# Designed miniproteins, single chains, continued (4), part 105

Each design is a single chain, and the fold is of that chain. pLDDT is the mean over its residues in the fold that is shown.

## One batch from the design tools (miniprotein)

Design m15638
Fold by ESMFold2-Fast:
Structure m15638 (fold): chain A 71 residues (1-71)
Amino acid sequence: STADRLARGARTAAEEAETEEARRYAEKSMQHALDGDLAGAARYAREGAEAEPGGGRSSLMSVAWEAEKAA
């Protein structure tokens, strides 16, 4: 499902996060996606991307854009 795919993306970003702030937002995005709150998943993925200086930024941006399209 869309929710499962978004949650997987957010989980990968959390595991690769270079900051604790980015990891926390990625974890929140994953939880909101699993709960079916796509707007929440998008919001927290965007916050995580802003806090992430490394490769996980692209994953979080993809989660945010996909969640916004699906909401």
Scores: mean pLDDT 84

Design m15639
Fold by ESMFold2-Fast:
Structure m15639 (fold): chain A 62 residues (1-62)
Amino acid sequence: DVEAFLAKTVGEFLSQIYDSEEEKETFIEALEKLTGKKFEDSDTAGKLLAALEEIGGFNPLA
């Protein structure tokens, strides 16, 4: 559900993909370096998805 996905926080969304906190932190740091944007756990998954599309695309629903 796209609306439910967009309502999630970055932390909640990443917990569905990654099991470890270290992997989530590494992913966010890499994304921040590639996009020049800052991400916090309280940011929306929609903001994260938009940034991923800028660097080559990503389908979190696959």
Scores: mean pLDDT 67

Design m15640
Fold by ESMFold2-Fast:
Structure m15640 (fold): chain A 79 residues (1-79)
Amino acid sequence: SVPSRRERIAYFAAMLQIRLGLSSRRVAEAAGLPVSTVRRQVRTLEAAGFPAAKASDADIARLSGVPRALADRILARLA
């Protein structure tokens, strides 16, 4: 099945948490998601052995399927 918009945003947020070494709370706030949603997605990615630390911000946005404008907005909130 195709991931929902919310699922894509959660995937993007979780990858940013791993890549940037940020807390689930900080990333959830920037993405407009519940902290529990981000924490669950991070556990899923860690269990799958996802190499987020090696991906660029552009790669993370592309892999998650999040529109560039939304990805840029979330990244700006984390600055």
Scores: mean pLDDT 80

Design m15641
Fold by ESMFold2-Fast:
Structure m15641 (fold): chain A 73 residues (1-73)
Amino acid sequence: SGPLIKEIQEALKKLGYLSEDAPIDGVYDETLKEAVKKFQADAGLPVDGVVDEETLKALNAALKKKGLPELPL
């Protein structure tokens, strides 16, 4: 858990990959991992559930497209 995981949870909620009812607890659980994998599939990235630099860049690109603030990288 950590501040970055909370930011990822909020970003995925705003992008529609994580339920609005999902807690922002900073824990990387199976629910968050499946949301990351679904995002990776839609973004054309390898579907491994790992939030690497390329996944973070793709998240920031998706956030920018919706006029939302970038993740603190």
Scores: mean pLDDT 80

Design m15642
Fold by ESMFold2-Fast:
Structure m15642 (fold): chain A 84 residues (1-84)
Amino acid sequence: DPELEEARKAFEQGDYESAIRHYIAYLNSHPYDGEVMVELLEGVIKVLPKEVARVILRSAEQFAENMADLKLAEKIRKLLEDLE
């Protein structure tokens, strides 16, 4: 997928703002892709203040739990634990 390739390339180059835009574009066409959601959240942590990132990650964790995607919920929880 070209949007996912551009997102990952931007992330690798440290252009987290561009990476986030491409991840969002990908997820709009592929909702509930848990692996890509985690990649997006890693970008969010790089760009946004920690308190704002925490709110977004908590919301994503709740969403994963509501979808019964326990693996995604655990990955998001790990990101929250690592977020000082």
Scores: mean pLDDT 83

Design m15643
Fold by ESMFold2-Fast:
Structure m15643 (fold): chain A 76 residues (1-76)
Amino acid sequence: SAALEAELRRLLAELREAAARGDWVRVQEISARIIELGRQAPEVALRLLREAAREARDEGDYVAAHVFEQLARAVE
């Protein structure tokens, strides 16, 4: 659904911000929510996570890229 995709995009952005400030407790909380939503819509979650990982890597944010790739494996 559009609402679920919008929530996932918001969570991906919040996760990047949390990772950038070293807030690993918040990264874990957001990651758990992404996995929960991803299990409800795995095709949408996988597409968005892989897209986010590529964008992060292109921007030189290898830490965020790695986290997104790990989350993609968790929702497969």
Scores: mean pLDDT 89

Design m15644
Fold by ESMFold2-Fast:
Structure m15644 (fold): chain A 69 residues (1-69)
Amino acid sequence: SPVRVRVLRGRLPREASLDVDADPGVVLEAREEGGQLLVTLRAREDQTARLTADPASGGVVEEETLVLP
């Protein structure tokens, strides 16, 4: 059966903060590039994952759902 995977991506200036709330087993990757913090969470459909940025900081959070075979 197809499996849904949620991918959450955050991009933030260095001075900004992210709030991360994720179940055990959610894959989290964080790196700095070009003066920004980049954060990626990958969660299965049965897992909870949340990524929140303060809009006043210029941070952006995007969510994408992938369907795997």
Scores: mean pLDDT 77

Design m15645
Fold by ESMFold2-Fast:
Parts: C-alpha cells; structure tokens; sequence
Structure m15645 (fold): chain A 68 residues (1-68)
C-alpha cells in the first residue's frame, strides 16, 4: 500500500514537470490500481490547473484520505 507521502511525491513531481492533467490522471489511476470518481477527478483537475502547488497538495491529500 502507498503512504500519503508516496502519493504526494509522485503527484507533485508530475505537477512540477507540467505533465498534461489527463496523462497525469491515467498514470495516477494506474498507480492506485483503481479509477477515481468523477467528483474526485474534477477536484484534482481544478487544483492541478490552478498552477498553485499548495492548492494541489491539499487536494491530493484530501482525495487520498477518502481512498484510505
């Protein structure tokens, strides 16, 4: 199983490298071995496209806690 720190390390690296969101989402769902809900995908997209690392970090942590 992945820790919150492992998920944050992965997601923040994709964010900093400016990987397109849809590619990032495919990679994240593959890593998790599951699909996110449409609502979770929407929240992550808004945070990712905001360009604010802290907003994105918070959204990732929230979604991860819902999955745990």
Amino acid sequence: SFSEEDILTFTLSMFKEKVPFDEFLRMLEALLGRALSPEQRARLREAYESGDEEVFRAAVAEVWRELS
Scores: mean pLDDT 87

Design m15646
Fold by ESMFold2-Fast:
Structure m15646 (fold): chain A 77 residues (1-77)
Amino acid sequence: LVDLSREERIALARQLQSYAQSLISQGYDPTFLNRAIGYYNQAIQLARDGAPASEVAKLIQQGENLIVMAIAITNEK
């Protein structure tokens, strides 16, 4: 993530945000997915504001962890 350009990190965050929205549409648990979307929105905003790559990468990673949790919870039910 830190080895990507600023534009590449923004593109990745947007792609993951769209993926999370798609999972909600498919009936996956919205609680964790909405939180993941929130982290991706923060990552995009921070990247545009010139925040360090490490801070943007942390938010993207936290969003990914929440997507994994949403999938796990949905599969248990």
Scores: mean pLDDT 81

Design m15647
Fold by ESMFold2-Fast:
Structure m15647 (fold): chain A 95 residues (1-95)
Amino acid sequence: SRLVLILEARRALSLAKKAYETASPEAQPYVKKAIDYLRKAIEALENGDLDTAIENVKKAIEYLEKAVSIDPTNKYAKEALELAKRILEELEYLK
């Protein structure tokens, strides 16, 4: 369901925002990039543009992986990353 994916993406965005508030200064720029890409992915999903949603979720994952690598103790960044990965798998299944 596209609605379920939109709700999951909004949850990932919420977790990424919490990650930003608790991130080390070195990790914050990467979390901010992930937030920007998650917002673009949500807009694409709301418009039914699956290809653009997949592209933006992949970019969000890339930046969350960098943030987790810098600050491995940030639980919100890890939770956002795992949820973004599940969203990507679900989107690729819809192709």
Scores: mean pLDDT 91

Design m15648
Fold by ESMFold2-Fast:
Structure m15648 (fold): chain A 77 residues (1-77)
Amino acid sequence: MAPIEPLDEETVSVEELRAATAQHARNLADFFESQGMPELAAVARAGADRIAAARNREELLAVAAATEAELKALHDA
């Protein structure tokens, strides 16, 4: 079956990827805030700011991965 997930990040422009990823992080922040999880919301908002500051695909993906890792660590705690 080999569930290969497409890496859309390689096919879209850096500007499009940055906009979409930053918006996703903001949506996560709003979601966590609505669930009464202010610490997760704060990390997601900080992640959105870092993503918006990324100037290339590699930097953007690294920042997105770091934000996801921080959210996972807080959720596991």
Scores: mean pLDDT 76

Design m15649
Fold by ESMFold2-Fast:
Structure m15649 (fold): chain A 86 residues (1-86)
Amino acid sequence: MEEEEQIRYLQEVLGLSEETARRLLELEREARELVEKDADAPENQEKVRELLREQGLLMAEALGLDTSVLRQPDASWSDLAALLEA
């Protein structure tokens, strides 16, 4: 499948985790669906921009760039894990 090939590419070439690769493909799929539905709709263009931004943040984070505290796995996931263990 095309999706499986892209996940493999992201893992082997870019060193991404399977979960990160899958999330990036989910964001791209959502953006593609909005464009195919109505590319000229302002609401869809705004949503696509947000999805592409999130995809970019995940890519930057995987490459070791500090994007924000909320986008850092260590800080964000530690807080969520503590909440769920309560």
Scores: mean pLDDT 66

Design m15650
Fold by ESMFold2-Fast:
Structure m15650 (fold): chain A 92 residues (1-92)
Amino acid sequence: KEVERLKVLAEAEALLRGFNAGLKAKNLEEAIKKAEEVAEEIIKEYEPNIPEEKLEEIEKAIREAALAGGEAGFKINQKLSKKKLNPETLHL
């Protein structure tokens, strides 16, 4: 249960931080790069508390969540830019 809780928490943090990175990105390539940086930071934060046999699975989940967030945030960023709205006001 504890490892599963850590996975869910890390994924949620990755998704939200990835989303914020995507909201501020100038283009999709930057959004992906920033999301990957977020994922690596979260992995380093959580890895000391994760059993070795679960580490690879959880690392993949964190990277996927951060990328999903970054992509979603960037899509919102593009829509808001076309409407002349400031995407920074949507920081989570």
Scores: mean pLDDT 81

Design m15651
Fold by ESMFold2-Fast:
Structure m15651 (fold): chain A 73 residues (1-73)
Amino acid sequence: SEVEEVKKQFEETTKELVERFLKEGKEEEAKIVEEFGEKFLEWLKENPNASKEEIKKKYDELLEELYKKLEEA
């Protein structure tokens, strides 16, 4: 389904970002991205019937929070 495709894309994106930061020795930034991914996965678990639009909106909201935390690191 389109929802599962969106979930997969978001999971792959966060995993790639974590791996990239760890490779660069940016352990604090990697941890922040991991926390972002965990929050998103928790939300998906709590909202198993969420639409593609709802999933994207939540991801965008969490991504803004992630960028703010990365700027503070």
Scores: mean pLDDT 78

Design m15652
Fold by ESMFold2-Fast:
Structure m15652 (fold): chain A 55 residues (1-55)
Amino acid sequence: SADEREAVLAEARREASKRFDELAATNSPEQFAKEAGKLHREVAEETRERLAEVE
């Protein structure tokens, strides 16, 4: 349902924000810039998989 999809998206955004904050805290600006692209792709893939489980 739409409500379940919105819940999954909200949770994914919260988790993504935390992961990006942790990445920024533990890496130099140059390393963060390089790794942020990879993390963005990982979050997008994980979110897609979670949405596939919601009907």
Scores: mean pLDDT 80

Design m15653
Fold by ESMFold2-Fast:
Structure m15653 (fold): chain A 73 residues (1-73)
Amino acid sequence: MAEERAARYEAELEANKDDLDKVGEILHEIMRDYREGRLTPEQAVRLIKKVSELLRTPGAGGADLEEVERALA
């Protein structure tokens, strides 16, 4: 179910919070699943907030929130 998938992504993001490349891969999977209807908009927003929090880590390439917002529109 979508809720279980969203929870799995949250756990993966937390487990890989020090690996920004992996966080980026997970973000792409989240966006793909959202486009394919496997995640609700509410679940996608929750996961994107988690990604945004992790991208605050020093050395991150900066937040790509505009690209994310464009993909959700």
Scores: mean pLDDT 70

Design m15654
Fold by ESMFold2-Fast:
Structure m15654 (fold): chain A 80 residues (1-80)
Amino acid sequence: SSEEVEELQNQIAKAVEENDLAGLREALDGLIGLVERGALSPEEARGLGDQLIVSGERLIEAGKTEQGNLLIEAGQRIAK
């Protein structure tokens, strides 16, 4: 649902702020799981995946390379 996606996006933002790699992986896995279960339309999944890729690229530019790579990988899987 939209509410579940929003909650997971909030968890991703918090994990990035706190440098919590385990929490970041859990939240990204949760998002991937929602997409794989068909909770999002293909168009919604592409939009979400594209947002994650852009956010990940910005994190790499800011020096958060590991966090950024995790977001890009998840975004590529979600966008398909």
Scores: mean pLDDT 86

Design m15655
Fold by ESMFold2-Fast:
Structure m15655 (fold): chain A 97 residues (1-97)
Amino acid sequence: MEPLKFEAEVLIALTEIIIGVVKVDHENAERAGRKELAELSKKYLEEMEAKVQPLIDEARRLIAEGRYEDALRVAQQALNIAKELMKKYDEEEEKLR
């Protein structure tokens, strides 16, 4: 049983779901012609690419190396940053309503 590996993989998946939600919001905003929302979602996707994606890549590398405790720590950092960015995105999106 590799519980730390499984937990790290779950946290990576949850982080990718958060990024996916903002990506779908961006695609929907562009399709609907909501220019301000499309630019806002693009800004947060670019920030997630810069701040979150390297941590996802590092966590996957650590899993491949069998370093599951380190992978879990890095995956948790990725999820925490993604959640903070999602909260800021939601707060700014609310102001556009």
Scores: mean pLDDT 89

Design m15656
Fold by ESMFold2-Fast:
Structure m15656 (fold): chain A 77 residues (1-77)
Amino acid sequence: MDDSSRADQLLTDFFRRGRDTLDQIQRSTPDQGRVLLDQMRRDGLDTTRQMYRLSPNVGRSTLRGLRLRTQQGNSLL
């Protein structure tokens, strides 16, 4: 219940921050863009870790969903 909604909020917040970071990269120098990309990558890892902390089962479901979006083909089972 709380874990699921919190995990969803963490993911939503991460995507919003990621979009803001991408917008900053567009307006930044290449050096700043590289730093911002690294920060976004670390934020994604931290967000995933927090989701697993809240509920390993919810975290796995989210990763499975992301995997499915990366994999378009019949590789699911």
Scores: mean pLDDT 66

Design m15657
Fold by ESMFold2-Fast:
Structure m15657 (fold): chain A 74 residues (1-74)
Amino acid sequence: SLADQIAQGQQLIAQGKKLIEYGKKLIEEARSDESLPVTRQVGLVLLGVGYITEGYLLIKKGQELIDKAKAQQA
């Protein structure tokens, strides 16, 4: 149903936002923890950037699903 497509899109957007916040947290922990080896700091930053990128892609996909569902009602 159209309602199911909208709900799925909303779930993807919510998941994407959580991934972005988690990725930001990893980058902040890497920058603030002076006890971490440089190689581990770099690894955490790269992982955090990966989560942020995936989060934005999920938000885009979720929004596209919502937009397509709404267009079918017009």
Scores: mean pLDDT 87

Design m15658
Fold by ESMFold2-Fast:
Structure m15658 (fold): chain A 73 residues (1-73)
Amino acid sequence: LSPAQLEEAAAGIHVIKGAVYEKLKDYEGAIKSYEEAIEHLRRAKALDPSQAALLDGQIAALEKKIEELKKKL
């Protein structure tokens, strides 16, 4: 795996963690996990700019999810 692919894989793990926290209604834990996923996606984008459009879409989706979860706090 390239460094960019490793960052994308790490982001995926944090997305799964966030989904688990959402299912448990631990919205603070879910927000933290999705924020960690976004950081890994931003690193992946810096390492492989050719994926920028796809990664920006994923980041935007997670940012919207975080905003919705903050309304539940």
Scores: mean pLDDT 90

Design m15659
Fold by ESMFold2-Fast:
Structure m15659 (fold): chain A 77 residues (1-77)
Amino acid sequence: MEEEVKAELKRNIERLKKALEDLKTSDSPHAPQAIDALENAIKTEKEALESGDPEKIREASIKTTAAMVLYVGALLD
């Protein structure tokens, strides 16, 4: 796996973890859905980092994008 790709996967995991911690204390009714999406994205990013599988890296990118959209939505309630 390219070092740049590995670095980006690690940065994605850290960004998702930050968003997850923020929402765990949120009073938003949309926070539970966003939390679930963030946890699934973190899991997939970790699997992509461990395997180096291009399909898993693509899946992780899609899930991370979707989770961040839900996170922003929960903040804008």
Scores: mean pLDDT 83

Design m15660
Fold by ESMFold2-Fast:
Structure m15660 (fold): chain A 68 residues (1-68)
Amino acid sequence: SMEAERLYQQILAEGNKRSSDVVREYKKLAEENPDTREALLFQGLAESVKITSEALKEALEKRAQMAA
């Protein structure tokens, strides 16, 4: 249904906003962390959240384009 699709798009938009905030916090923790090992962990966490969010968005956009 159109309402289910709209709700899904709204949930995705909210998830993307939350993912962006999480990425920003991890990057800040990495930059402000004096421990290089822990800074690398936070950098990896930021990158993983970003990649996952972007991959899901692209997959959903491709699915929408395939709908006649």
Scores: mean pLDDT 74

Design m15661
Fold by ESMFold2-Fast:
Structure m15661 (fold): chain A 75 residues (1-75)
Amino acid sequence: SSRMQAVLAAGQAGYRALTELGADEAARAVVDHALSTLDPEAVVAAAYREAKRALGEEAARRVQAIVTDAARSAL
């Protein structure tokens, strides 16, 4: 389904962005959220929270934008 594709795309984008920033634990947490939900908005929210916790607000906004774009492109 397009919703599942959006969830997976968001999870992959979040994982990639966070690992490139050295936040490996946050990256794994985002993948875990993606595997446990059917809501791409939930993955976007999780990516923002995990990025903010690991890297601070500025990085969290960038990760949120990347993950949001990936989710919308897959819908």
Scores: mean pLDDT 87

Design m15662
Fold by ESMFold2-Fast:
Structure m15662 (fold): chain A 68 residues (1-68)
Amino acid sequence: SQQAQQLFQLGLQYYKQGDYEKAAQYFEQAYSIDPSPRILAYLGASYFKLGDDEKAMEYFIQAERLAG
């Protein structure tokens, strides 16, 4: 979980810089270690910023379902 938290924070740094492709990459790595609805929501946000609306919607729906 500490490794996942570090990857998530790195993803947030790239997201804030507008590097949404790298942000998504790090969020995917964080999610593979410690799945959470919050990481899925940021994956959705990253893909939305990249113009991939369908993939963004898929991640948002997954985040909602995982959150309960």
Scores: mean pLDDT 88

Design m15663
Fold by ESMFold2-Fast:
Structure m15663 (fold): chain A 97 residues (1-97)
Amino acid sequence: SEAEKLLKLAEEYRKKGAALAKEAIPEKAAEIDAAYKQSSEEAAAYIAKLAEEAAAAGDLEKAKKLAEATDYYVIAVSYESEAKLLLKKELEELLEK
């Protein structure tokens, strides 16, 4: 289904985000993986927090990479939201019969 394709694309972007974040801050790899297992929203929020902390510390290169990783999770959330809307529409169309 179209929803399944969007969910697969979301998973690909989640993996890209996790990989980039772990490259930027490898000491937080376990926490990043834990957030990734919860949801794209939780992962994005956690990595965004790490980006803000890096920026506050003056590590602009680390902050930039973490911000890019956060963007990948935002894209994943967008695809997951679209997939959920399609699944809801498919269910509603079934119930109208």
Scores: mean pLDDT 82

Design m15664
Fold by ESMFold2-Fast:
Structure m15664 (fold): chain A 80 residues (1-80)
Amino acid sequence: AEEALARAKQIIDDAQKAADEYVKESPELGKGKGLLHLGGGYFTAAEILEQAGVDPELARKYRELGEKYDAEGKKLIEKV
């Protein structure tokens, strides 16, 4: 149970780091691409928790955050 939570957090942390690198390498498109990548990380984290049967409410929250970041990233890319 705790391993699934730690793995989910690690995936989110890795996705955030990747998002930050996108902004650094491509400032105009990087924010949108970074948000899409972060959204993917949250979706993966939610799946890990759901498959492990750990903290269904946190898994749902991660899916909601994934949808939010994915939508924001798409809007930013469309404006460029």
Scores: mean pLDDT 81

Design m15665
Fold by ESMFold2-Fast:
Structure m15665 (fold): chain A 65 residues (1-65)
Amino acid sequence: LAERILAAGQAAAQGLRDLGRPDAAAQVLGLTQQAADKVRQGDFDSAQKLLQQANDLALAAVEAA
């Protein structure tokens, strides 16, 4: 699961870089990295919140491009 979160985060970050949004890409990577760490710790509630933040940030960045 943690590996899937990291892979999805990297794919989203690449899309954001392609849109000219490297700052948003870095933030999404940071949030998915933290979410993966929370999953490894068994803290699924915190992981879900971090993934929601990453998703909201990615959508906002795409809409602004």
Scores: mean pLDDT 80

Design m15666
Fold by ESMFold2-Fast:
Structure m15666 (fold): chain A 70 residues (1-70)
Amino acid sequence: SEIDKFKEEASKLSENEFIEKAREILGKLMKSLSSEEQEEIAKKFHEAVNNKDMEEVLKVVEEAYEKAKK
């Protein structure tokens, strides 16, 4: 899956490259989410990026992936 590949690449990417890759994955997943879920995920992603918390960026992507499965 794209999320598994993202996790494997995370240690090899710069902070900016990791954020951009997360943004690409989220953009695809967002299409499968409700408007309310999109707003929640976008807010969490923005907060994680502003705090430079790459672990939270990954968690937000994982949360969006789980929501997209429904």
Scores: mean pLDDT 80

Design m15667
Fold by ESMFold2-Fast:
Structure m15667 (fold): chain A 94 residues (1-94)
Amino acid sequence: SSEDIEKLIKALETTIEEIKKLMEEGKYEEAAQYGLTMLQLLAREFEELGYHELAARLRETVARIRELMKAGKYEEAAELGLETLKEVLETLKS
């Protein structure tokens, strides 16, 4: 529903701003974890709605973020998460 999409947009905007603030503070691991958590939720929701290709792309991004975090590359993980969330937000607003 449009109301559900509006709530999702608001949640995404809030998460994006939280990640930006954490990154400005140098808290890259926490920023990466916020991005990962939101992308996992989005991948599940899109899969359940039948948007299988979008869900698959988000799962690939989640896997990449996890690999970066395991390697201690928290800044790169946070940046990837942030950019992916921004792309999802723009798609939902279009």
Scores: mean pLDDT 87

Design m15668
Fold by ESMFold2-Fast:
Structure m15668 (fold): chain A 62 residues (1-62)
Amino acid sequence: ALSDPVRAFFRKFDRDGDGTLGAGELVTLSRAIRLFQASRDLLVDGIAGPETLELLDRTAVV
């Protein structure tokens, strides 16, 4: 789609979609982060940035 948010999601997902992260552990971690970001309506970047880490910390504790 042409929509900016949809394009951003697909763009960042596509970078990971090739499955070239170097190791299975990194692939699993990246996908888990992307899924978590999508479930929390965050930008699906696959990067554990401050916002993603904050939400992960809250979810893990509460």
Scores: mean pLDDT 56

Design m15669
Fold by ESMFold2-Fast:
Structure m15669 (fold): chain A 70 residues (1-70)
Amino acid sequence: SELIELLLELLEKFEEVAKEISKEQREELAKEMRKIVDEAAKMVEEGVPIEEVKEKALKEMEELIKKVKE
């Protein structure tokens, strides 16, 4: 499943950053990551190409990580 592959990539990014941030920052990152996942799942259900969904989700995750580290 291509959606599962995307979820694993998002989880890997989360795990890398989780080692470097506070508990409160991890909780915020997890909460916002869930929104990215929910939106990605909705886009797939609506028939958006998985390549576009993956690109958007990964970009949003990178932006989220940057904001949480502020």
Scores: mean pLDDT 84

Design m15670
Fold by ESMFold2-Fast:
Structure m15670 (fold): chain A 68 residues (1-68)
Amino acid sequence: SSLEELKEKGKEIQELLKQGKIQEAVEVLHEAYSKTDPSNPEEVELLSKMLAALAEAQLTGKPVEVEF
């Protein structure tokens, strides 16, 4: 996977979380996870930030505004 594609998924998750569409954000995160190279620290860091934002949204059940 490329970092560019992962960043695109991040922007999609960002918009979905802003709208409170948590389950749709989970689906996009699964796609991001499948495209992440676990040997690339930059991609792993970006995925970790996405996971943290989604965890917050799931815990609160409220819209979350984040930037990746």
Scores: mean pLDDT 81

Design m15671
Fold by ESMFold2-Fast:
Structure m15671 (fold): chain A 74 residues (1-74)
Amino acid sequence: VEEVAERAKERFRERMPADLAEQAIAAIDEEVPRVASPEELPAAVYNTLRARGVPDLQAQQAANLVGRVVAELA
């Protein structure tokens, strides 16, 4: 889980606007200790971002990026 989180945070910093990247990084850091497997991270990040008022499209973009990292590291 931690390796997926670190790779996803790297890609957020590279590919997203700074404000969205900061929120997505915070969501990952909050959810890493709460999920049982890496496969739960995309949905957890999406739900956390939506709860914090991030629009659906941006929350989906962050969650999809996490999902790609999960698939690459499997």
Scores: mean pLDDT 78

Design m15672
Fold by ESMFold2-Fast:
Structure m15672 (fold): chain A 100 residues (1-100)
Amino acid sequence: DVQLTQSPASLTVKAGSSVTLSCSASGGEVYYLSWYRAPASADPSSIPSGAVFLGSKFNVSSLTLTVSGLPEGETYLYLCKAKTKEGVYYGAGTRVTVVP
């Protein structure tokens, strides 16, 4: 089984700030890693309705995402996805809250 570690688990940022999120995979071969943005209430065991694909990289065991320009008053869950021979795995997610 492939395990995805996302960091940080949660953070609060001011509107107009930028932050970098990380995802690393262990336990097996990964074909690609992908980032998704989802509603704050999303279950990280699946891609929920309203999830937005942000991009992927092939043949990597880690992937970062820089988040900026988010509207104030919003909360998002950023999910990392790994595609492997055995199937699809998701990280626990990073929750980003944007405040004024």
Scores: mean pLDDT 79

Design m15673
Fold by ESMFold2-Fast:
Structure m15673 (fold): chain A 62 residues (1-62)
Amino acid sequence: MSLQELLREAALRAGLPDDPAVPSAILNVLGGGPIPASIRDRYPEEALRRAAEIALELGRQA
């Protein structure tokens, strides 16, 4: 029951690759912080936002 596992699950459901950088990017979106340009260049911001929404939904149901 790791926050890391929940973030990875949300990323996979949003169609993002299984990359260690993705859970950290989603956590940063959830915290309202700016996403580093290097992460935004690798992954579409729309997909990261979708994963953050899925993570919130999973967190509410868990």
Scores: mean pLDDT 74

Design m15674
Fold by ESMFold2-Fast:
Structure m15674 (fold): chain A 58 residues (1-58)
Amino acid sequence: DTVERIEELLNGDEEAQQLAVDYLPAADSVEETRRVLEFGRRQAPSAKAGAQAIAAAL
């Protein structure tokens, strides 16, 4: 489940997030993954809601 993987990335440390580029179907680099996760953090009060917002934007 893409939402579950994104939620895990939002809760992980920066190093884990940098290693998980291929968990996001639209991310093709570490920098893009970081941008997508930051977008989710800004749009939602919880990691789960942020993951859903990111998945909807993909």
Scores: mean pLDDT 60

